Designed miniproteins, single chains, continued (5). Designs and how they scored, part 11

Each design is a single chain, and the fold is of that chain. pLDDT is the mean over its residues in the fold that is shown.

## One batch from the design tools (miniprotein)

Design m16353
Fold by ESMFold2-Fast:
Structure m16353 (fold): chain A 66 residues (1-66)
Amino acid sequence: DAARRARVRALLDRLRVGDTISAGAVADLLGISRATASRHLRAFAEEGVLEEVEVPGRGRHFRRLR
């Protein structure tokens, strides 16, 4: 929903451009499910705010682009 999306965006604004975060880390920090965190991060990736990246040994992460 819009309120959770705003909380995810506020968390991303604390990252530097080029930093990465996982859906699990977002879920733990915001007290939401990993599925909810993943859905919002994918939406931001579709908007060009994030880039989906594979981190060796750690799986899928999202890099801040803007």
Scores: mean pLDDT 82

Design m16354
Fold by ESMFold2-Fast:
Structure m16354 (fold): chain A 66 residues (1-66)
Amino acid sequence: KNPHLGEAEEHFFEGRYDEALEHLRKALEEDISLAPKALNFAKLLRMVGEEEVAERVEKLVEEILK
């Protein structure tokens, strides 16, 4: 539905975290209502052991919401 959000998830599964975060940023800049979904994405990342990436997602959401 949001192509940047879908692209971010695909890049995460490929282990391409910088690309995933860039697409996530674009998704949030276009539609701030995706912020709760991005935070749920960060929670899922922590559950699978990607704590650093999850923290980067949370920081990105905080920066966009300000």
Scores: mean pLDDT 79

Design m16355
Fold by ESMFold2-Fast:
Structure m16355 (fold): chain A 63 residues (1-63)
Amino acid sequence: MKGDIVEVIGGGAIAAEAELGLREGTRAVVLDENSDGYWTVEFLETGERGRMPKSDLRPVGRA
């Protein structure tokens, strides 16, 4: 959900590591929910933005 804090899980961790150098358990804020099943997120550790499959993200709180 937009504004939620999410955590990278499972296969998304491998994809995020390959693209952004981020691993499983990395937290991000959801900025936008794209119609293609990807969410635009801002990673809290780096401040970088990326697109992640929503299936690879788990809500853990709110910003």
Scores: mean pLDDT 67

Design m16356
Fold by ESMFold2-Fast:
Structure m16356 (fold): chain A 62 residues (1-62)
Amino acid sequence: MSLEEFFEKYGDEIEFSFLTMRATVYLLAGDLEGAIEAYREASKLPDEELARIARERVEELE
């Protein structure tokens, strides 16, 4: 498939993976605010299931 088709199909999963990795790095560094913000960005993704998981993580950390 083209890169455009790949990002259209998997873009949310890729973005979610990067945002959750960022959140994990912030948590390991002790930056709770940074971790919550990364999960908040993930909660805005068009994929409802991934967004739901991200919202649950925000609630868990607050």
Scores: mean pLDDT 78

Design m16357
Fold by ESMFold2-Fast:
Structure m16357 (fold): chain A 85 residues (1-85)
Amino acid sequence: MIIVTLPDGTRVVLDYDVDIPLELLESTPGVSPELAELLLQMKEALKNKDFDTLRKIAREIRERTGAEITIEYFDDNGNLVVERL
């Protein structure tokens, strides 16, 4: 699960089990077309368990928008890890 909190307080939750329409992301206040594309890329990285790409995109979103990003995943031991970026 990925939680993105925009500076205006808007929260976007990216969970692989939840189909978020692209139109909903694009209609969200504070979400530019470029941000919507980055959010879609983060969802694909999560689907593929590509945490290196996921963290890279999260840093780019944070640097461009000032958003706060929390990533939740299970490690190799099955423990829940919560990363705040």
Scores: mean pLDDT 73

Design m16358
Fold by ESMFold2-Fast:
Structure m16358 (fold): chain A 74 residues (1-74)
Amino acid sequence: MRLSELDEDEAAKEAVRKMVEAYKKEGNLTPPLAIAHDFRKTYPSADVEEKILKPLEKELPKEVVERLREFIKK
């Protein structure tokens, strides 16, 4: 793990937390997708599957995470 990745890991944890809160509050994918998109713009080299999608599988229904994965990877 590189030192330059520490801020990325903190940003990923914050993005996951905000995505979970946004989905629970709004009940739709639009706010979580906006958060994921902003993370991708800020950290374009980040492994979104490892940093965002896998942590989300522990917090959100599998169907929701699968839809997010499709929209993020298109």
Scores: mean pLDDT 76

Design m16359
Fold by ESMFold2-Fast:
Structure m16359 (fold): chain A 85 residues (1-85)
Amino acid sequence: MEERLENAKLFLESIFKQLEKVADDPEQFEKVREQALRAVRIMAETLTPEQKEALIAFVEEMRKKAKNPKVQEALDEIIRALREA
């Protein structure tokens, strides 16, 4: 069960880095954003409420480190998707 949270964190860290890398490419940015949101919705179904809360906190910390407003907005959408699942 712990492995699901760790894998989710690694996935989201990868997505964060990818979003930052493509922040100036609107087409690639939207593809990464949509892929992340789809994956997060599926992933959230496999997590306990406690693991979802921990993952939300992890994404909120990534949002604080983000310099680009578009990346911050995408991370806010991921947080919302996690809360709604």
Scores: mean pLDDT 82

Design m16360
Fold by ESMFold2-Fast:
Structure m16360 (fold): chain A 94 residues (1-94)
Amino acid sequence: SARAALERLIGDLDGIIENVKNKAPESEILAGLDQVEAEVRRLQAAGYLSPATAERILELLREAKEAVEKGDYEKAIELLEEAREIVRAELARL
């Protein structure tokens, strides 16, 4: 269902945010970001996210990946929290 898929995406984003806060290895954080990017693309293909909303989330994930690679973990958390709020807004519309 759309609800279960969006709730799972929120949980996966929360997991990455927690890993960044807990100073997990960069490779683990980047792998998590790649997994969530693939999940967003699957939700778009399923019609659970509009193309415009999926594109916005994917752009935030791309910027978060760049922030992680630069060691800017505070910026990465901010971008991931923004992505999470977009997903929460979509969930609230169901």
Scores: mean pLDDT 90

Design m16361
Fold by ESMFold2-Fast:
Structure m16361 (fold): chain A 61 residues (1-61)
Amino acid sequence: SKLDKQVENALKMLKELSKVLSDEQVRNIAEQILAELREKSKASEEQIKELEKKIDEIIAE
C-alpha cells in the first residue's frame, strides 16, 4: 500500500541518516515523520508503535 511504501522509505532514510547525524538529530527527524504519518496518512496506532520500535532499533545501532 502507499502507507507501507512511505513507512519503508522513511525507515531506509532514517537508517542512512543515522550514519552521518547524531542520535538526537535522527530522533527529531523521526518524530516529524511519525507526526506526518498520524495526521496526513491516517496511520493506525499499531502502525505508529511498530514504527517507533523500529526507529529505536536504528538509533540503538
Scores: mean pLDDT 76

Design m16362
Fold by ESMFold2-Fast:
Structure m16362 (fold): chain A 73 residues (1-73)
Amino acid sequence: SAQDLLRQAQEHIRRAEEALRRGDRDTAIRHARQAVDLAMQALRQVPEDDPELILQAIGAILRGIGLIIDAEL
C-alpha cells in the first residue's frame, strides 16, 4: 500500500539523517536514494482524492533529495 511504502521511505530518511550526523555520507546517500524511490512508488499508488497522502509522499521525495544534496560535498 501507499502507506506501507511511505512508512519504509520514512525509515530510510531516518537512517540517512542518522548516517549524515555521524559523517557517513556514503550510507546517507544510499538510504536517501532508497527513500526517494519508495516515496515515488507511494505517490504512484495514492488515490487522487487523498491530498494528505499525496502531500506526505511529495514531502518524503523532497526530504530525500535534500539529504542527497547535503551528503554530496
Scores: mean pLDDT 86

Design m16363
Fold by ESMFold2-Fast:
Structure m16363 (fold): chain A 77 residues (1-77)
Amino acid sequence: MEQELVDELEARVAELAAGPAPSEEARQRMIEDARKVAENAEETLKLIEAQESEITNPSTREHMELVRRFLEEVLKK
């Protein structure tokens, strides 16, 4: 259950960050796509915050916090 959510979020972050064949043009396009994802980021952040309070495992909580900070940074832009 929680692992499925973490796995999905991690996959999305990986797609935004690296990609199989990154290029300067693709990187610029990803910035535009990130703006669209930012609209969903607000909802995702709320879900992460709600689940973070229920997560007692430090490793999992640390991963969720990392993803949350990434989304917060995207939203600020």
Scores: mean pLDDT 60

Design m16364
Fold by ESMFold2-Fast:
Structure m16364 (fold): chain A 93 residues (1-93)
Amino acid sequence: SMAERAARRAAEVRAFDLELSDRLIQKINELKKKGKLTPEDVEQLVRELTREAIDRYAAIPDLEKLRELYKNTSDPELQAEIRRRIAELEAAA
């Protein structure tokens, strides 16, 4: 089912980022109530929340968390963004 697939995705995210996973679960539950839960919706939420996490960790700056996001992100666009943010922070040090 879509609910079981969404729960597995949230558990996968939880392995590397607890805050991102908790926020993902919250957003998934909101979509379930509205009858809008699809695999595409779940992946769009993961993409949006990962982008938010990149900005948050870069603002700290938390290079270790950015590298952890990079390792656990398979989206080429997000990987490129994380690489750019890491390089900028390393150059600023």
Scores: mean pLDDT 83

Design m16365
Fold by ESMFold2-Fast:
Parts: C-alpha cells; structure tokens; sequence
Structure m16365 (fold): chain A 69 residues (1-69)
C-alpha cells in the first residue's frame, strides 16, 4: 500500500542518517497523497486515518532516533 511504501522509505532514510527535514518532507508528501486519494473529506474513513497514523508514527520514531545522534 501507499502507507507501507512510505513507512519503508522513512525507515530507510533514518537508517542512512538523512536529515530530519527530509524525513518530515516524506511524511508530509505521503500524508497529502493519502488525503488526496480519499478526496480530502472532513470525515476521514477509518482505513485512511489508520494509514496516516502509521506514517506519522514511523516519521516520529525516525526523527526521534536521528535526534539522539
């Protein structure tokens, strides 16, 4: 899925020690793509909310790991 691909990319960037700004950009781009795919509705479907949460969580963990370096 789109979320799975984004999460994998985020993890790879963190492993490579890429800047947190680059990781934040990937999170933002993936989140926007999911919202766009679901039509930007006010009431987000549970599946879309779950995918957004997964991406956000991966991004948070990656940035936290980088800030420990």
Amino acid sequence: SLAEEAVERIRRLAEEGKPKGEIARVVSEAGREILDRYGGHRELPPEAARELGRIGRAGHEAIEELEKR
Scores: mean pLDDT 77

Design m16366
Fold by ESMFold2-Fast:
Structure m16366 (fold): chain A 114 residues (1-114)
Amino acid sequence: SMEDIKKREEEIKQKLKTLSKEEVVAILHALYDRLLELGKRPVVKPSEMIPVLYAGKLVAEVALEKFGDELSEEDRIIIHDILSAYRFFENIFGGEVPLEYRKKGLDILEELLK
């Protein structure tokens, strides 16, 4: 449900906020590398890319809020790229990304936070 997704988002954001800058940046880079690998394919499936973008958006928002002034120029470019790509797909869906894609993104983050 939407309420369950929001609760999982909050729990993941709280976990991300307990991490060091180096740990948050490492997760950001892992997600960005996955996006770059998907981008090498002749055709990318939205169902494969959007969950990774959603995961990246959550990490990027925490990184900017907690470490904004401490982030490298390269990391800021990565963050801007992820947020811009996510916003593009959010707009395609009329401002709301399907819950299935958001749930899959949260699953990815939970695995990375092990």
Scores: mean pLDDT 88

Design m16367
Fold by ESMFold2-Fast:
Structure m16367 (fold): chain A 87 residues (1-87)
Amino acid sequence: GEAAEAGRRAREAAERAREAAEEAKTVEEALGAALAGLGAATEGWLAARRARERGGSEEDIRAGEEGARAGEEALRAGLEALRKEAG
């Protein structure tokens, strides 16, 4: 459904953000990766919330939650890269 598709997109965005965080060599690159991770986490949480509010399937809710968790991991990686590059 629409919620599962949104959750899947959030997970794909999170995977890209995590890769960007691992490759970051500047403060600007690290900040960009962290912000992308936050965006993915937000979209995942919103997808899960919409699925719950609309009586969506457990699979739809799970897809959103998985996207959110991946986004939070990408955000953490971006913040770690930012701390390293900001010194």
Scores: mean pLDDT 86

Design m16368
Fold by ESMFold2-Fast:
Structure m16368 (fold): chain A 81 residues (1-81)
Amino acid sequence: LPPVPKIKIQDSDTRLTPEQKEEVVKKVTEALEKILKSSKEEADKIIDELAKELREKGFPESVVEMAKLTLRTAFQEYLKS
C-alpha cells in the first residue's frame, strides 16, 4: 500500500484544537481505506461525503479542501503503483 500522506494544516488559516486535528486525520485515513477498496467513481463520492461530514461538524473550509486534496493525491499515487 502507498504511504498515507499527512494533512498539511496551516496555522494561519485554521483555528483547530489538537483534538479536532486528530479527528480530521482519522476521518481522512478512514476515507482513504474506503477509496482503496472502491472504483474511481466511488472514490469521488467518498471524498465528497467526507467533505460534507467535515462541513456539518463545523470544520473550516480550508480544512475541508486540505482533506479533499490529501485524498485525491493519495488516490493518484495508488493508481500509479
Scores: mean pLDDT 72

Design m16369
Fold by ESMFold2-Fast:
Structure m16369 (fold): chain A 96 residues (1-96)
Amino acid sequence: MINLAKNKYPHIDEKTLTELLRKIFDDSRRALIDSGVPDELVDILTMQIVFSSTDESTLPSTKKTLKEILGDKAAPLIDVLDKGAQRLRDAGVDLS
């Protein structure tokens, strides 16, 4: 993903991109743990949220999946996803 993003967005600082992706990862992992998601699913769902935050076309599908799996507990994860995507847009990442 980072190499692909750098090839597509050469003007985005690699340190900034890495820090934003790390924050989405950390925030997602924390929200999943706080929501009582089993440890074996935390990493898989964290990666899914990070991936979807970099691709706006997948956001509605990922939000639906989170709601179907977690119900009301999905709200903090959807918030992390939306804030992560917005930070990437603010940094100049085209998510479309």
Scores: mean pLDDT 73

Design m16370
Fold by ESMFold2-Fast:
Order: C-alpha cells, then structure tokens, then sequence
Structure m16370 (fold): chain A 78 residues (1-78)
C-alpha cells in the first residue's frame, strides 16, 4: 500500500519539471490516499481532490495528473 503510494509519487515527480506543480499534485494524491484509507468511496475522493485543487489554485493539468494517480491507487487497492 505505502509502496504503491511512493511509486505513484515518484511518477508524478517525473511528470512535472516545476517543483511547485509536483508538490501540489503530490499533496492531492496524499489527501486522496488518506480518504481511501478512511473508507471513502472513489466518487467522494474525487470530489475532495477537486475541492482541494480549487482552494489551492491548482492548474487543470496538475489536477488531471492527480486524478490519474488516484485512479491507479483505486484500481490497485481493489
């Protein structure tokens, strides 16, 4: 589980050349992982990530990358 999260975080770091964008995407994915551990549904997790992205002023591209990472987490958790 935590190894999978680490792998996804490393893939996100490789995707972004801007450290601030990478850090924002990582924060969204970490929040999603904690919500999944609390038993929240995939839909609830996506809503949480979208809300957090709006509050942080995250770019649409950064949000899309975070959503892709969350989908990978959800698929491998099942």
Amino acid sequence: MEELLKEIIEELKKRFTDPEQAEAAISLVRAAFEALKQGKSFEEVLDLIREMAERLGVSPETLEAAIEAVKKLFEKLK
Scores: mean pLDDT 78

Design m16371
Fold by ESMFold2-Fast:
Structure m16371 (fold): chain A 109 residues (1-109)
Amino acid sequence: MKLEELEEELKKKLENNEPIEKDLLIEAMAERWGLPEEVIEALKNEDIEKALKLLAEKMKWDEKQLEVFRITAEVLASLPKYFTKEEMEAAVEAQLPLAEKAYEELKAK
């Protein structure tokens, strides 16, 4: 599915106060980041270490890129299989200071 189609599906569920399936969020993120199917499968199975290994080996991501991705993957792992907009916003807000710090360190190479 295209990123635009995935984002529209997520937006529609948010606007209708419907629970969002975690797998749809993972697929939308994967399309945005250009992630291979093996990484998507690892994320859906909450296997963060396998996802990081595949990104390093197949996409040649450096340590700082992997650190930023780990934080994102941990946010996803903290969410239930079906979550509300409020639960998603709370999870993102809780991780924002760590994600922002990691991103600034990545830019300060």
Scores: mean pLDDT 71

Design m16372
Fold by ESMFold2-Fast:
Structure m16372 (fold): chain A 87 residues (1-87)
Amino acid sequence: TTTDDTITSTYNGIVDNMGGMVNDSSVNIDSAISDGDYSNMDVITTNMYGVTVDYNTTMIGVYDSMGNNSVSDSINSMTVSINDIIS
């Protein structure tokens, strides 16, 4: 159904965006290690977490208005897991 397609597309988009963010952060960390310049490591980690929190908040707002709390719960779980990895 259209609703099922929308949920699937949204979930895949979240997974792809999270994967891209993790990959970009990994590349930046590898570059910092290669350069011996760790001064930006904290900034990279903080920015990655901040983007995740902003995305989570936006998606909760969208899905609360649509009455789909299960997607919001999944996004919250992903945000917590990423924060635990970063911390």
Scores: mean pLDDT 61

Design m16373
Fold by ESMFold2-Fast:
Structure m16373 (fold): chain A 87 residues (1-87)
Amino acid sequence: MSLEEQEMAGAVVAHQALLLAEEYAESDPELAKKLRELARRLVDAIGNRDVEAFREVVEELKRLVEEHLPAERAEQILAGIDNALAA
């Protein structure tokens, strides 16, 4: 994946994390806060061209989704992340 493709993929994933944070803002404020922090860290990793930090934040986001979302919703979100990263 090129650097430009990674930047675009990261922006899509960060946007997905922010939308998910909005969805959970009222029902799970702590999850929403963590999702917003991960989105910010992902944008920072992209801006710094830090591939290792980018991968670490994506792995943390996937873990958070798997641990906190219902299985069917988690599968949908994880598929969306994987699809964005494959482009």
Scores: mean pLDDT 81

Design m16374
Fold by ESMFold2-Fast:
Structure m16374 (fold): chain A 86 residues (1-86)
Amino acid sequence: SEIEEIKKKVRELAEELGIPQDVLDAVLKMLDSVEALRERMERAGVSAEELRARLEATYAAERPKLNEEEAKLAELFVFAFELALE
């Protein structure tokens, strides 16, 4: 149920940003993989908080280099990853 609530929020943001359905479907598939990756990283001693902080730092550093379409995709990916790591 939790993953379905995350997917619903991601679909809502994708609609607001005008993201194509094929791209949205790829992001939703990635969310299933991120949950599995989170479990694997926790076993390796890397916390979800540390992964989130690194994602946020990378996004902040790279965002000024993105065009408007790339920025929308990056916003959707960061939003989806932050929800999956919560």
Scores: mean pLDDT 74

Design m16375
Fold by ESMFold2-Fast:
Structure m16375 (fold): chain A 70 residues (1-70)
Amino acid sequence: MHEEKARRAIEAGDLVSANRHVADLIAEGRYETALELAEEALRAAKEANAPPEVIASAEALIKKAREKLE
């Protein structure tokens, strides 16, 4: 569920929802998928010149997913 919702949110440019669904994937223990989607969300956010809080949220999710995989 959250993986599909995250991918659709990224495709639609809804980066706030994308970050929310990535956080849900981390909560579910799906760290590899969460990392992949967080990196995609960060790329999309930077390309769209998203607000700093959206970019910071994506960066925090990348860090958290990486820490869980170590």
Scores: mean pLDDT 84

Design m16376
Fold by ESMFold2-Fast:
Structure m16376 (fold): chain A 71 residues (1-71)
Amino acid sequence: SMLDKIQQLLKQLDEADKKGDLDTAKKLAQQIYDLATKAADKLDEDPSLDNQIQASMFYMLASVSKLYQER
């Protein structure tokens, strides 16, 4: 699932950050941003409350990932 892919990328980002590999960490943050934005946009097309809550969570994750890239 998209969530599983994002969780795997988050784990890889944490490992890269702990190693001080900033180039790899920034690339992973970009991938998380792209996937989270795509997931949120798709969910936001459906007006159901569940999808709107999930879309909001993915937009938040995308925002945090973008901030990480700008560090």
Scores: mean pLDDT 78

Design m16377
Fold by ESMFold2-Fast:
Structure m16377 (fold): chain A 65 residues (1-65)
Amino acid sequence: SSSLENASRLVELYDKRALASPEKQTEYDAQAAALRAQLVAEGDTANVSALLKLMEEDRESIKQS
């Protein structure tokens, strides 16, 4: 996949995860892990960094109140 396609999929996945039920969030977490493995295999270091940033933002959101 292209880096642009990978970036779009990554953002869409996290947007959907934020709105999902806890059960569906588990499914999206599995998809995120699969995407990360694909990005690493493709050498897409920019999108690996973007994914890690989104994971940190998700953690900060959870810690807020």
Scores: mean pLDDT 72

Design m16378
Fold by ESMFold2-Fast:
Structure m16378 (fold): chain A 67 residues (1-67)
Amino acid sequence: EETEKRLKDLKEYDAFVEKAAPSLSVEERLAMHLTVALAYRDLGTPEAKELAKKHLERMEEDLKKIE
């Protein structure tokens, strides 16, 4: 199923972003998390929706640290 393959590919990209996150600026980190969250949301599966929520929560945590 194409959706399952896309979810797997996004999870691999997600892992790459998480590994790179400590080396990124706050703005770059926020942009990357937003991009991944929107991609997960667009897949529309229950698992993808939970992963999108997780990335949005990480963005909110980063925003609170700089405000």
Scores: mean pLDDT 76

Design m16379
Fold by ESMFold2-Fast:
Structure m16379 (fold): chain A 82 residues (1-82)
Amino acid sequence: SREELIEKGKEVFREELLEVGKKNGIVNEKAIEKAAEEAAEYAADLMLNPPEGMTSEEFQRKVAEIAFGTYESEAKKIKEEE
């Protein structure tokens, strides 16, 4: 189900984003949770209704763009406030 795909995706993306955050010296749980949730929802919807002609590489690229893009955006806001 969509809910199961989202829950699994959130766990995977949360771990990946935590590692990225540690490397960059910025670990913010709120930014990680938001990025993981948005990436998981995007991936789940794409898996359930895949666009015609989408390759596995294109799928991975788009999901990664949502995950890392959201995380960087949230992390940057936090850094600029401090």
Scores: mean pLDDT 76

Design m16380
Fold by ESMFold2-Fast:
Structure m16380 (fold): chain A 74 residues (1-74)
Amino acid sequence: MEETQAKMGEAAHESVKEATAVIEAYRRQAQENPEKREELLALGREKASELVQEADKRMEEILREGEEEAKRAE
């Protein structure tokens, strides 16, 4: 369980870091290019959403594997 929890935390932390960096980069570009602001913000949101969805899937898989191991150990 502890290893599973650590893995979930690492996956979540990395995805948040990537999403934050992507959003921040696009926000800066949007601030410097007002004419493309909406397009840049939409791209940033889309990429951030994809990273979050991928992290959720990884966490679910890690948790499921941990539960299966716990059942075998009994």
Scores: mean pLDDT 73

Design m16381
Fold by ESMFold2-Fast:
Structure m16381 (fold): chain A 74 residues (1-74)
Amino acid sequence: SLDSEILRVMFDALREAETASEEERERLAREAGRRIKELMQKHLPEMPEEKIEEMVERAVRWLLDEVRRRQAAA
């Protein structure tokens, strides 16, 4: 399902970020956001672009916050 594919993208990015530099972690999170947008556009073609962008921004913000939290804990 779309939800499982989005979760896979996010967890893959988090896993890669564990061994990455700060700059690389930010890049990985933004690339995950781009992939999520592509998945949403593919699976939900009737959804307004503004709504897709809003959801992607929320996901990217969560991912960046989680990456920073993991870095602070290390």
Scores: mean pLDDT 79

Design m16382
Fold by ESMFold2-Fast:
Structure m16382 (fold): chain A 100 residues (1-100)
Amino acid sequence: MRFKIEIEIEGILDEEVGKEVAEEVARKGRELLEEAGAEVLSVSYEVDAEKGKVTVTIEFEGDLSREEAEEIAKKIGEFAKEKAKKYGLHPKVTVKVTEL
């Protein structure tokens, strides 16, 4: 099956911090998906420091159920939250999984 995971992080008003958090979240997402046997098709991120928003998008294909994809997405979201907390931030993290 093919899926898209979107991780939205709210509360990061510094562009460089947002970029570093996005890059680490993207790396962790790829790692977790590849460990689960999925093929990562694309990874992208957008940082809008004026709105305090960071979005990481990962598209992948694999023999994963929707429930397994959602569990991996949840782990990526928790990682994003912990990474942002290390910068003294209190982010709101929202995770979305879309079947493609």
Scores: mean pLDDT 84

Design m16383
Fold by ESMFold2-Fast:
Structure m16383 (fold): chain A 61 residues (1-61)
Amino acid sequence: TLVLPDPPVPAVGETTSTSLQVGPLTFVKTRTTTATSLTTVDEIVNAGGERKVIGETVEPL
């Protein structure tokens, strides 16, 4: 199981991400802050650029 470190909480209206490449796959964790919520999305990107969402968490602010 691959666990990426959480990127810092971005400012309202901004997005911050962290990524880790393992062979042909890239694991991406993206955090987006709005006025009312913080959304964290975990994705896998293959060598062809196809993205698959594997997790999503929404926290009310």
Scores: mean pLDDT 77

Design m16384
Fold by ESMFold2-Fast:
Structure m16384 (fold): chain A 73 residues (1-73)
Amino acid sequence: GSMEKFRKELDKIIEETVKEVGADEETKEQVRAIVYSELDSGVVAEYDLPEEHKIRKVLEKVKKKLEELIKNS
């Protein structure tokens, strides 16, 4: 369904952005959790994360790509 396609595209964006930033698997899972939580609740999550600078950089890039995905869907 459209939701499954959206999740696949979002997961790909997260995976590629994590690789671009050089972040680890733990950072990827934390970014995924934040993005999906915000999409589910419509509320910007406040978070206490390890390596905040890397997580923030990945998160900002993912959110920018996600906005483009939503606009084109």
Scores: mean pLDDT 71

Design m16385
Fold by ESMFold2-Fast:
Structure m16385 (fold): chain A 94 residues (1-94)
Amino acid sequence: MEVEVEPEVKAQLIQAVQALLEKYEASGSTDIVIDLPSGRTLSVLRVVKGPERTRLFLLLEDAKTGEKYLIEAVVSHSGEVEELRILKVEEVLP
């Protein structure tokens, strides 16, 4: 399920995605967590580097609500975030 967020929250996520990509390019490690001013945390699940774009799969956790979101971000080779999709993660019993 895709979620639409407030413009302020979206801008905050774009900034966090750019910071995550910079840290990933510097270290080569996916062991990266960014604390957002909202009290949410953003962590890296997967990075898929392509010739023109890098696709990032991130986990956003909201400590206030306990909700989890899957973030898919597409970043150009110049570092601009071209696409940002936010999917609410439902809890599934195995």
Scores: mean pLDDT 75

Design m16386
Fold by ESMFold2-Fast:
Structure m16386 (fold): chain A 109 residues (1-109)
Amino acid sequence: ASPGDLEAPSAEEVVEAEKLYREGKTILFAIASSDEAEKAIREFYKHLNNKDYEGALKAVEKARELGAEIQLLRDGKSYDTLEGIKKAIEELAKNNEKIDYFLLARRVP
């Protein structure tokens, strides 16, 4: 692969995510450019999956500081800014919801 290319999830995982999104499920899509960014993304997902919304808000800030690209897809909307992602987390907290599907891609160095 060329530098900057995505080592994407499998085609099957992408198809499943698109299907779930059309069914109204909440999808976390993230891209890591480093091992540290990947670790931070996984910690963010862990907080969301445990309904630790305060921990998730701190973890997403840290992941983005490390260069992580993060997108939340929920209820026909896409949240890809830090402010938008924080708003989506607040909506998940209000409804006591978790992420339904997590996709992680790696950016080639």
Scores: mean pLDDT 81

Design m16387
Fold by ESMFold2-Fast:
Structure m16387 (fold): chain A 104 residues (1-104)
Amino acid sequence: MSPREKTLILMRLIAASAEAFVARRMYEKGKYELAARQAIAAMETAKEVMEESKKLKDEETLKKGIEIGEEAIEIAEKVREYLTPEQLKKLEEVKKFLEELKKE
């Protein structure tokens, strides 16, 4: 992996982590629609990190992406009733991606 590719993946990992952190904070404050939005954003960014890390065989970054993705999924499931149909579709797509990734 080039230094540039690793830097871009790490920047996305930081972004996903920040989005998941904001999602949890919004959930704790009872702001469930904002928690839903941030959780969906976090899981989409984490999915991009997982796809790129798998392609580049970066096992450490892949593991961190999985952890953030799982946290974002947990928050989204807790606020599932506040998800739009489009957000629900994204949640199910990321859940399926993680299940398939864990089988490999």
Scores: mean pLDDT 86

